# Designed miniproteins, single chains, continued (2): the designs that were tried, part 105

Each design is a single chain, and the fold is of that chain. pLDDT is the mean over its residues in the fold that is shown.

## One batch from the design tools (miniprotein)

Design m7878
Fold by ESMFold2-Fast:
Structure m7878 (fold): chain A 75 residues (1-75)
Amino acid sequence: SNAEKRREQLEKEVRQALADMYAAIIALSDKEPSDEELERMAKLLGVSVETLKARIEELKPRIEQHRAELLAQRA
């Protein structure tokens, strides 16, 4: 039973890591995914749409700030 629960926990951790990677890819690509795409990905990854959107929104301003700094240095 402990081994089975540990396997379930590992599966959840893997799905969360995949959700984080998806959020990072979307934020880095500066893409606006559709609500339908977010719902499908949330279901596949075993997270809520709200959690997935929150992760993307957390990353976007940091990426944009770094991009702005790099562009300012080149100008």
Scores: mean pLDDT 77

Design m7879
Fold by ESMFold2-Fast:
Structure m7879 (fold): chain A 55 residues (1-55)
Amino acid sequence: ATQEELDALRAEADALEAEAVRALAVHGDSQTAQELAKRSRELGERVRALEAELA
């Protein structure tokens, strides 16, 4: 993966985390919030793995 691809995936993970916070705080939807937060964490783990592979 390129640095540009890693930056894009990191931005996507951050966006999902923000959506999770919004789902919980604005809509009280803990199920959707947990699902979005999980997806954000999974993307973060993939970014770390790809960064290690590029090193």
Scores: mean pLDDT 80

Design m7880
Fold by ESMFold2-Fast:
Structure m7880 (fold): chain A 61 residues (1-61)
Amino acid sequence: SEEFERRLDEAVERIKTASPEEQIALILEFSRWAVEQGLSWAEIRAALDRLDAVFREKLAA
């Protein structure tokens, strides 16, 4: 959904400026929201994989 993609894009941008502790909190907040919206585990997993890729890139920089 457009709301899912918008929320995911917002989470990606927030992670870029977040500390590791803040990033964990952001991931948990996103996961909670996604479950409440009734998203499938496959959709949640895909989103978490995207967020993890951004975090790994930040650590490598």
Scores: mean pLDDT 76

Design m7881
Fold by ESMFold2-Fast:
Structure m7881 (fold): chain A 100 residues (1-100)
Amino acid sequence: DSEARMREAIARGEAVRERAQAVLARVEATHPELVAAYEETIRANLSIELPEDVVRQLAAAATILELAEKGVVSEEEAEAARAYAEGLLARIVRELAARR
């Protein structure tokens, strides 16, 4: 029973991650300058060192949210990107707390 609920949660998380990653990759290909601008903004305002892939994913997610406000990206794709970014941030916070 607990194993069934765990498998369901993992499958749901994987589906959201796959959808988010597909949208992130598309945005990186179609709006690379905007993604790069967000990467520089994130790096300039962070007091901690984050892995480059994490910074890139956060920048791509921010780009997706901006494009959704402009009607270029669907609300469903923006929601997937937001959930993915929240998961990344939560993981980083947990890892930083564990190092203290």
Scores: mean pLDDT 76

Design m7882
Fold by ESMFold2-Fast:
Structure m7882 (fold): chain A 65 residues (1-65)
Amino acid sequence: MKKVAVVAASSEEELKEGIEKAKELGVDEIIELFGASGEEALKLARELKAKGYEVHLFIDGELIG
């Protein structure tokens, strides 16, 4: 199953933290959402999970699930 990280942050520092953590998980793809709300990030994560992807959601540099 393809592994995807959704990384959402309102600051460049938190975005970089999320990207680094996502890379450590060995994901196949990283989707960066700079300035997006947590709700927008969660909606995208749900859509990707529905398509059969394994999704790791990061908000403001923290792994949410």
Scores: mean pLDDT 83

Design m7883
Fold by ESMFold2-Fast:
Structure m7883 (fold): chain A 55 residues (1-55)
Amino acid sequence: SLEDQIAEVEKQIDALKAELLAQIRAGTLTPEQAEALQKQIEELEAKRAELKAQL
């Protein structure tokens, strides 16, 4: 269902945000890694919005 697809995308967003936070806490986050993770999050958020528009 669309709801199941939205839930899976939200899990992926949460996982990437957790990875970003973990790297910040570890002091290992580079500007390049931050940009790459943020881009992936933005792409998934756009996908979530597209799926929600179909409801």
Scores: mean pLDDT 86

Design m7884
Fold by ESMFold2-Fast:
Structure m7884 (fold): chain A 55 residues (1-55)
Amino acid sequence: APVRSKEELKSELLGLLSEKQDQLDRATLDAYLRALRDENVSKEELERLIRELKA
């Protein structure tokens, strides 16, 4: 698979959050949203969060 940019990973995470928002408690949702707003978040952290949300 092609290497995804940080922006692409954030877009995927946002899409997953929108899909699963009704299944997440507020604290968990707020934690993911904070990661999305963090300019210093790593690609590895974003990929980890995406994997957790897909589990």
Scores: mean pLDDT 78

Design m7885
Fold by ESMFold2-Fast:
Structure m7885 (fold): chain A 80 residues (1-80)
Amino acid sequence: MVTLRAVIPTPGASEKAKKRAAEAAERTLREDPSVLEARAEVKEDSIEVTAVVAEGQEAAGARALVRASVRAYEAVEEER
């Protein structure tokens, strides 16, 4: 198994916005069949997203992380 991580910067976002963004990112990852495990953690000025994939699925996992990052950013911007 391979663990992939992405950090999504959320400067000035509220705790509520960060929580919604983290939940959106985690759901997006879980919808991808290449992702075995997904987690999103709220930090002070960022959201840390983790995806676990099988060996050989790193490219698919990276694409899933990009989609999750976009979805998280959209969730943060919707509150502004």
Scores: mean pLDDT 81

Design m7886
Fold by ESMFold2-Fast:
Structure m7886 (fold): chain A 76 residues (1-76)
Amino acid sequence: SEKRQKAVSLAVAGDILYMAGEYEEAAELYEEAVRLAEEAGDPDVAEFLRNLARAYEAAGKEELARKYRERAEELE
């Protein structure tokens, strides 16, 4: 799936930014990855949501981190 391939690519780019300490930029890429994964019905969406929550937490955005962590917990 094109959307699934794009979501994975965005998540990898987000991982690189997260490792570089660019947490808000990483969160932006993870958020787009989550959107595409959800549209594609991709089972990796829970993993992307966890990475997104972690990035927001590192950026000091606790409420957003909690929101996406809760969404991940509601999936398989």
Scores: mean pLDDT 87

Design m7887
Fold by ESMFold2-Fast:
Structure m7887 (fold): chain A 75 residues (1-75)
Amino acid sequence: MTLSPEEKSLAAGQFATTLERLGKESLTARELAEALGESQSNVSKGLRILEAAGLVERDEETGEYSLSEEGRAAL
């Protein structure tokens, strides 16, 4: 269920802009889509991949995503 280090590196590279933006502040998928100029559907898909990779964490109450320690290390 946790991705390998190689898969995490690929996810971090593929979604580097998303990780960099989340490194500035915690955002919901909608706010992140607006900030990146992408569709919410595309951003949500990327966030689910990054969450599965352990690079981002989701706050269950607010729906905001933030970098994990691994996500910060990947930047």
Scores: mean pLDDT 77

Design m7888
Fold by ESMFold2-Fast:
Structure m7888 (fold): chain A 82 residues (1-82)
Amino acid sequence: SPTELFEKALELAKEGKVEEALKLAQEGMDSLPDNLEASKKVGEKAGKILKEKGLKAEELSPAEKIAIGSEAGIEVAKELGK
């Protein structure tokens, strides 16, 4: 499921396994409904997570960016029942 893909991507990103994390995060995104609304929701959730954690997007490492994107992907996938 997209939820499981994003959960594994988040785990790998926290371990610093950037390439593997990015691959699973992309597979998670590809598993969401192919529409602009799903993509917008992921972006909106990522922005909210950044604000809640007091993080600035421009200051994030590649691993941190994948982790935030994966957390947003998990939330959107769960809201879609996937």
Scores: mean pLDDT 81

Design m7889
Fold by ESMFold2-Fast:
Structure m7889 (fold): chain A 66 residues (1-66)
Amino acid sequence: SIEKIKKKAKELMVKGGILKESEANKLLSKIKTKDELISALNVAQMALDGTMTKEQAIKALKSIAK
C-alpha cells in the first residue's frame, strides 16, 4: 500500500541521517504519485547502504518532490 511505502521511506530517511522526521514528513507530503514515492524509497535505500552520499540523496529527494 502507499501508506506502507511512505512509512518505509520515512524510516530509511531518518535512520540514514538524510532528513529529520519533520523534514521527511514534509517532503513525503509533497509526493503525489506511487512512482515518485518508490523513487524516494530507492534514493533513501541507496543513501543508507552508502551507494549515494547524504548530500546527493537530499538533492535527489528534493527533485522528486519538485
Scores: mean pLDDT 82

Design m7890
Fold by ESMFold2-Fast:
Structure m7890 (fold): chain A 106 residues (1-106)
Amino acid sequence: SPEEREALLEFVRELTRLWDEIDAAIAAGNKDAVIEAMERVLELVRKFVEKYLTDPAVRARADELIARMEELLEKIRKSTDVDEIQKLADEIRDLAGEIVGLALAE
């Protein structure tokens, strides 16, 4: 629907803004800012999935992807290696992209 399309476009815009904030925080060596921005990514993804992914199989897949994103964020919290934090951030970004793909296919 037009409303669902507008919601998806706004979701992608907000994700892009948060990814720019995460990239800047990693470049600055500010781990606390990376974690804060990642928590906002997870909140944004959960709210979008809950409201707009209504097919039970698609929703179940999105919930699995969110659980994996949460596991990767916990690894970021425990890491002291900037290269590992970057790799984990890239993996979370890929998982969020899969959720966008699920929304486009529904």
Scores: mean pLDDT 89

Design m7891
Fold by ESMFold2-Fast:
Structure m7891 (fold): chain A 72 residues (1-72)
Amino acid sequence: AAALARRYAERALEALAAGDIEAAIRYVSQAGKAALTVDPAAAEYLRRALEAARAGDIESAREYVEKALETL
């Protein structure tokens, strides 16, 4: 459901703001899985956020999660 994807994406933003990259990666991954069947645009943004977070690009990860939330 879109609500589940949104909740995980919001938790990912909180984790990114706290510098908890491991938690952020987990939350983005869960948000992306939840978004796959309800919002393909959000799922694509969350996939890019996951790639950015894994690369240590926290600013890009945050921007992609925010873009995903705009579509959810």
Scores: mean pLDDT 83

Design m7892
Fold by ESMFold2-Fast:
Structure m7892 (fold): chain A 98 residues (1-98)
Amino acid sequence: SLKEEIESLLKEAQETLDQGLEKIRALPLSPRQKAAMELALRASVLTELVKAILELLKKKNADPERIKYLEEVLQKAAGSDVEERTELLEKTVKEILG
């Protein structure tokens, strides 16, 4: 189902994030540097997740308004600071799930 496919994408994104965070944690860097890298990783993983959801919606012939909304979210996120980008994408993923 669409729900199961979205849940699968979420699980894959979480696994990617967890693996990346473990690698960052192992680096001989300051807490501030690690926090910045974590934020950048979260932004990257969320961007790829929203892109994957968008592609899935297109393949399932979902509502064109939903597709357009996600395209506009991705465009706005690309023009935003990494912190604002992460917040926007995380909110968008929560809205998709209900």
Scores: mean pLDDT 88

Design m7893
Fold by ESMFold2-Fast:
Structure m7893 (fold): chain A 52 residues (1-52)
Amino acid sequence: SSSDVIQRLREEAEKLREEAKKSTDPVEAQLLEGSADLAEAMVNWFLEKEEK
C-alpha cells in the first residue's frame, strides 16, 4: 500500500481524537476515540502488508 494512504489515516486518527476532546456527549466522545483506534489499526495492517 502507498505511504500516502497511511499518512492520511494517521492524520484522520489525530483529527478524531481532537473531536473527541471537544465533544460534550460522552457517547460521541467514546465513538470518536474508537474510530481513531480503528484508523490506527488500519495503518498497522497496511504497514504489515508492506515489506520493510
Scores: mean pLDDT 80

Design m7894
Fold by ESMFold2-Fast:
Structure m7894 (fold): chain A 55 residues (1-55)
Amino acid sequence: ALEKAQELGRALREGDYERAIELAVELGLSREEAERMIKEGRYDGLVAKALLLAS
């Protein structure tokens, strides 16, 4: 879980939003929620929510 959340954070920093959405879905977010958070620039919130859901 932690390793995937770290990869999610890296994907967001690199602008690889397709990979970030894929990882967020693997960690328990819906695709729609992940896409919305990325569009809104809530990258830290997305990583935090993914960590919470995966723990």
Scores: mean pLDDT 81

Design m7895
Fold by ESMFold2-Fast:
Structure m7895 (fold): chain A 59 residues (1-59)
Amino acid sequence: MEEERKKAAEELEREYGKFAADIFEGLLRAGVPLEEAKKRAIEAAKSSKAAYDEIVEIA
């Protein structure tokens, strides 16, 4: 469980950034199952990434 959690958090951070990993860990601490936590973290990160990409496109 702990190794799977750490691996998932590292993959989320690498693919979607620290924000996704933080959301994922927060959801796990709140008792959300691993699969649901990953899905919600990815969804939140995608929304954040879209906003980020809009900002950095002009920088």
Scores: mean pLDDT 71

Design m7896
Fold by ESMFold2-Fast:
Structure m7896 (fold): chain A 89 residues (1-89)
Amino acid sequence: AEEKLEEEVKKLKEEIKELLKEGKITEEQAKALLESLEKTKKALLEFIKNTKDEEEIKNRIELAKEIQRSMIDMIVAINKLIETKRPLP
């Protein structure tokens, strides 16, 4: 369970770093996403320590992954909308 969580966190961190390199998110947005991901990781590690239900652990990791992915997608979409629909002075 802990190894699976570490693997998923690593994948999301790499995705955030690539988006930053591609200019699709700002440095501040990348920092906020990485901080959110670390807080989520700590909460899930605490949950894993207190829970013996392997299926519930897997469900929580998958849900957290989907939420983090959705936040990344929303930030990218908002940035695109700002660039394409910002009125000229």
Scores: mean pLDDT 78

Design m7897
Fold by ESMFold2-Fast:
Structure m7897 (fold): chain A 92 residues (1-92)
Amino acid sequence: MEELLKKIKETVIEWLERMKERAKEQGNDEAVEQFEKLIEKAKNAKTLDEIKSVVREALEIYDKYPETISPAEFVAGLLDIVAAEVEAELGL
């Protein structure tokens, strides 16, 4: 159970940092600041519900700034999170 949370948490943080870098490359300082706050929340998350809350907030940021973040890259990150959850549940 701790391994599941750790793996999902690390995957979510990597995804958020990638989104932050894309926003920075596009000059969207507001999106960068919002993703930085989410990365901090993700690092401090102690439950799966807290991580799910972070992912939901990331979806809201993406909805506001879709032009600065590639849809393909965004979806790929979500699939990586799902894969991390499945691997952890299978003990891989």
Scores: mean pLDDT 76

Design m7898
Fold by ESMFold2-Fast:
Structure m7898 (fold): chain A 58 residues (1-58)
Amino acid sequence: GPLSREELERRLAEARRALEEARRELELPGLSVAQEIAAKLRVIGEELTIELLERQLA
């Protein structure tokens, strides 16, 4: 069955924290091209996760 509201809210909070961590990594000086791409992909992934979880809570 679908995840509980409590579980969805917990995962949403975790995804928001992970997004902020990935955004902070992009602000670091001296990132390699590979590190920058990896951090950008994590930002995109967390933004999509947040959108999907918000849709499930609606």
Scores: mean pLDDT 86

Design m7899
Fold by ESMFold2-Fast:
Structure m7899 (fold): chain A 81 residues (1-81)
Amino acid sequence: KIEELKKKAEEYKKLAERSQRVYDAAMNDIKKLEELAKKADPETRKIYEEGAKRMQEVADIARKNYEDYLKKSKELEEKAK
């Protein structure tokens, strides 16, 4: 029972780390799109701004998943004590 809880806690921690990487990648893409938008004409700028908005949605989901998985991992670790 305790070993199984520890194993699940580690799995959720790995999922949290994966979600953090997705968040970091999305934030980097947003910065790149914002920089491209500054140099673009008005019509092309709209395309980059829409891309940044979509990436922000990805980042928000990844951040929530990170927090949820980290919380679950901590709960399972606490149950294993």
Scores: mean pLDDT 85

Design m7900
Fold by ESMFold2-Fast:
Structure m7900 (fold): chain A 58 residues (1-58)
Amino acid sequence: SNLEKGLKLAKEGKEAYEKGDYKTAAELYRQAAELLRPVDPTLAGVAEAEAKKLEELA
């Protein structure tokens, strides 16, 4: 459940990024990282790194 929710948020973050909405994309990747951390800390780290990168562009 948390894995599926986290993956869905990461997908929505990617879609926001593709539309040029870096602020929304960063927030969605942050939320994905929080949900993924207890079930897949490696994937959570990837989502957090994407959020940080997008926060620089916002």
Scores: mean pLDDT 84

Design m7901
Fold by ESMFold2-Fast:
Structure m7901 (fold): chain A 81 residues (1-81)
Amino acid sequence: AATGERGLALVKEWGEKEKKAFDEAMKIGDEVYKKTGSREEGLKAAIDYLKEKLDPRTAESTAKGLEIQYKRDKAAEAAAA
């Protein structure tokens, strides 16, 4: 039971850290986008941040979520033009 109980506690803790890292990465991406005018540069900066702060598996999963958000934002801008 000990390994399972500790595993669940770590998963909950890691979920909160992942969400916080995702939110911070989005802020970094938005800041780079505002400075450069490039969403591609913003996305790259956000993904690089995730790779530095999270383990490789969690970073890959979180980066996929960020890429989906980037595609939605880019599509919304294209629709507004």
Scores: mean pLDDT 70

Design m7902
Fold by ESMFold2-Fast:
Structure m7902 (fold): chain A 78 residues (1-78)
Amino acid sequence: MSKEQLEEAIKLLEEALEALKAGDKETAVRLFKEAASLLPGVDEEAAEGLAEVLSKATVESLQRLIEETLKHLKEQLE
């Protein structure tokens, strides 16, 4: 994975988290899927997890998933 893809994914996830805090779950879900598509490992985990989580997810659960993914990606960047 390139650092550029990783930085782009982090940016999209931060925007998704801001959208959730603003009450826009639809935008948050879209941005999360876009971020997942940039990273093969995260994309596969995100695709499976997102399919299950979105069928049952509250805003709180989705926020936690985004926060956990952001922490993981930021660690890989550093």
Scores: mean pLDDT 71

Design m7903
Fold by ESMFold2-Fast:
Structure m7903 (fold): chain A 73 residues (1-73)
Amino acid sequence: SEELEREIAKLEEILAKDPENRFALVQLGQKYFELEDYESAIHYFERVLALDPDNVVAQKLLQEAKEKIEKLK
């Protein structure tokens, strides 16, 4: 989706200016998960958890993304 691609680009611009922006990191993880790019989703959720280990959204979606990759081998 062109709209999803534009949303990702805007979030990446936010993250370029503020690399620890937790909102941008969570949203990027979710958008890449929606695109079925589970490796990129895992990367962003791991960055969220490095900053906030108790983030339940990041914990849940990281686990789901890892399970998706394991099913693909």
Scores: mean pLDDT 86

Design m7904
Fold by ESMFold2-Fast:
Structure m7904 (fold): chain A 62 residues (1-62)
Amino acid sequence: SEEKEKLLDEIVKLMEEAFRAYRAGDVERAIELFKKALELAQKYNDQKTIEAIQRALERVRA
């Protein structure tokens, strides 16, 4: 569906922004962006994407 495609695109953009923030040393911003992506992935019920975002969050928090 168009809604599903739009949601996936938003998750990807949030993930890209989060990784850019992390590489720039802005860990707090990266965590916030990953949390937003996680909330969207949970609403979409995409378990693979949820797991990927959770792994990214664990990495940036360590």
Scores: mean pLDDT 84

Design m7905
Fold by ESMFold2-Fast:
Structure m7905 (fold): chain A 58 residues (1-58)
Amino acid sequence: MEVEELARKLIEEGRPSVALEILHLYKEGKTDIAEKVIKLVEEGMSDEEVVEFARKLE
């Protein structure tokens, strides 16, 4: 699936914290939040900021 491919790419780029957060959100069925997190990553937001944002929306 596309989310697993994106997560692998993020890990390869040295961004494992964001990859794990995206996978966590998808496993919990919070796909709308995961998609917002992916957008923030694409826009260049830092890993720390992205993870904090995702957890606040849980």
Scores: mean pLDDT 77

Design m7906
Fold by ESMFold2-Fast:
Structure m7906 (fold): chain A 81 residues (1-81)
Amino acid sequence: SSATKRRQFEVLMVLVENPENIPSNKEIGEKLGLSQSTVSRHIRNLLKKLKAKSVEELVLFAKILEIKSLEELEEAIKLVS
């Protein structure tokens, strides 16, 4: 759904804000008003869709693919599919 895609994008943007100190699911949840379990599900979905092996690789992919918008996230997912 569009809401799920938007939330996945928001979680990804929080992850890339501080690549040297990746925030916990709790910290991401507090920033976005989401439960830790919801954040965990969005991260698992992002890892699967972008074929990333870790959160660190996911952050690197976002940087390399220049993901700065929801549209660019959808384009990146399509590119790696």
Scores: mean pLDDT 85

Design m7907
Fold by ESMFold2-Fast:
Structure m7907 (fold): chain A 79 residues (1-79)
Amino acid sequence: MEEARKLAEQLLKETDPEKVLEIGRRLMEIAPEDPELVRDAFAKAAESEDFDIQVIATLALIGAVVALPQEERLALALE
């Protein structure tokens, strides 16, 4: 949990796409520990004006959502 928060803060402050990819990958590994925090961090990063960061964050967000069954159920219900 603490590591997820630290990585989320670093992700939002990072402007280098390569570094964002590294942080995103680590957050995805931690997603089962704190899926809500990881999902929110990736969702915020996906708002980035940088195309590479947007792509990385969007792909990572899908992985984080899978770790939260409740979120998946809501998405399916709205389908």
Scores: mean pLDDT 67

Design m7908
Fold by ESMFold2-Fast:
Structure m7908 (fold): chain A 85 residues (1-85)
Amino acid sequence: SAAALPAAEQRRRAAVLYTAGAILYAGGTTGVDAAENYERAAELFERAAELFRLAGTPEDLAEAERAEARAAEARAKAAEVRAAA
């Protein structure tokens, strides 16, 4: 599991997931795929937050909070798009 990895590897994986989430979020529109893109972005940010928390430094915990905030934003955007459909 991810918990068995060194902290540096947990951070590296978290950063990759965060970047993937950010790309999907930026690609979100008012089209048919927009809600799915925001939901997938939220899942990636949530997974990134988990890995940052496992890495465990104060800086990692700050990155986890940032990722959690981005996940909440993405979830809210998905809900808005679905309500507008």
Scores: mean pLDDT 84

Design m7909
Fold by ESMFold2-Fast:
Structure m7909 (fold): chain A 68 residues (1-68)
Amino acid sequence: MSAEELGELVKELVEARGYSISRELAVRIGELILAGRTDGAGALLILEVGVPAELASEIVKEVVETLK
């Protein structure tokens, strides 16, 4: 799975929770998850998107589970 495909999933999960995210940021979060930098991915969701820490953790977990 590519960073672009993971970025699309990140965008879908963020928007399903009533938040908005740019495609560029979503792809960057996907890149961090592929690199195993899940803490960095969660931090970007909190700091750049404004997602609460609990929801950021849920989104990252859901994306990681898709890689299994």
Scores: mean pLDDT 85

Design m7910
Fold by ESMFold2-Fast:
Structure m7910 (fold): chain A 69 residues (1-69)
Amino acid sequence: EEEEIARLIQELLRRLGEEVPSVEEIIEEARKYGLLEAKAAAYLVAGEEKKAEELLKEIEKKRKELVAK
């Protein structure tokens, strides 16, 4: 799962013509931000706005549920 998110970020960076960091480097960076948030950022960078919006809303909803219960 962490590797899957890292590979998604690599593919998005490759499509944008950016430097592609290693899977390990992406995982370390993702640990700073949170893996779901890193995935949402990757979707935004790729121009997948709908997927990014859905994921961000899901994250916010889940946080509210945990705080409320």
Scores: mean pLDDT 65

Design m7911
Fold by ESMFold2-Fast:
Structure m7911 (fold): chain A 66 residues (1-66)
Amino acid sequence: SLKDYLSSLSRDELLDMLRQVLAHARERNLPPEIIELIEQAIKYLDNGDIEKAIELFVEALRLLHE
């Protein structure tokens, strides 16, 4: 699953991915709700809460694909 894949990444790999996705989301003017979820995911990851960061990122991707 997507969650299993994201949980297999290192913190640094996940952070790099989230920052790249955030930059892309801002450049493409994605809905503010999605941008906010990605920003929150980065903040939780920076604070060491990997599980919460993954939950927020999965929610952002879910909304993006609906």
Scores: mean pLDDT 83

Design m7912
Fold by ESMFold2-Fast:
Structure m7912 (fold): chain A 69 residues (1-69)
Amino acid sequence: MEFNEELVKKVSEEVRKLLREADKVDITPEQASRLIGLALRAIGAALEGNEEQVKKDLDAMRKLIEEAK
């Protein structure tokens, strides 16, 4: 199994930042569940080197957090 170590590091850092931002807003349990699902999918995509899927999943996380404000 080949790891894109740089991509995984970048995605992990961004996911951690987004989860920290989500912790500051009034997020519902359903929104929290979706956010965690998107985070896990983004990490999985990073492990596969799928930068396009990573971008889509991170953008979806950002949109969900923005909608929760």
Scores: mean pLDDT 79

Design m7913
Fold by ESMFold2-Fast:
Formats: sequence, C-alpha cells, structure tokens
Structure m7913 (fold): chain A 67 residues (1-67)
Amino acid sequence: SAEEAYQKGLEHIAKAEAAEAAGKPDEAGAHLLEARKAYQKALELDPNNEEAKKKLKEVAAKLGLKA
C-alpha cells in the first residue's frame, strides 16, 4: 500500500541517520537512495500524498544539493 511504502521510506531515513552518526557514509547514502525509491513508490500508489512529495524533496536535497 501507499502507507507501507511511505513507512518504508521513513525506516530508511532513520537508518541513514544512524549510519551517519556511526561514521558510515556509504551505508547512509545507500539508505537515502532506498528512502527515495520508497517515497516514489508511495506517490505511484497515491499521487496526492503531500507528505511523500515533501519527503522526496528532502531526500533529493540530502543526496545532491550543495546550498
């Protein structure tokens, strides 16, 4: 379901943050990519999921925006 996909994204964000805190940047990056896939899947199942849209934007920023 869209809710299951969204929850999977949140789980990967938590794992990415834990990996960063543990000094494992490659593991953190892998979890951010999986979170992005999960949020994309949530939006495929529910295109009006505003929270998934926001989280997808946040993950994209973590993966590539040097601001």
Scores: mean pLDDT 80

Design m7914
Fold by ESMFold2-Fast:
Structure m7914 (fold): chain A 82 residues (1-82)
Amino acid sequence: LVAEGERLRAQGLEAFRKGDFKRAYELFTKAGELYEQAGDYGSAGNAYRAAASAAERAGDLERAKELKERADRLLALAARKA
């Protein structure tokens, strides 16, 4: 899960660099889902945050808002001490 998430995150970053923002947010979102399934909330939150930025650049402001809210929730979970 983590290794697959890292692969998808790397592909998303490459798509973002090429200006393919729609593909970038799809790949970052998938990476975030895999990290979340692995319990890696920090990596998941960072991936969804990257997806939100890509969605915003693609002009999908509603999706960007949803992804940012998901990222914020997961990053808060990662930051909490047990």
Scores: mean pLDDT 81

Design m7915
Fold by ESMFold2-Fast:
Structure m7915 (fold): chain A 73 residues (1-73)
Amino acid sequence: NKEAYELVHRAIQALKDGNYEEAVKLAEEAIKKADPSNKTLLASAYYVLSQAYEKLGDTEKAEEWRKKAEELA
C-alpha cells in the first residue's frame, strides 16, 4: 500500500507539471498496487485519471473515472 501511495503522489505531481500521459500511467500503476480496501487512495487515483484524461481531450474516459471516484468516496 505504501508503494501505491507513492505512485498516487507522483501521479498528482505529474498532473501539476502538465505531464498528463505520465499521470495516467502512474495512476494506473497505483490502482494495480493498491489495497482494494483503501477506498480513499483508489478514489484519489481515479480522480487523477479523470483530470488527466480531461486534459488529454478524452472526455468519455474522464467522465467514466470521475463517476468511479465519486461512487468510491
Scores: mean pLDDT 84

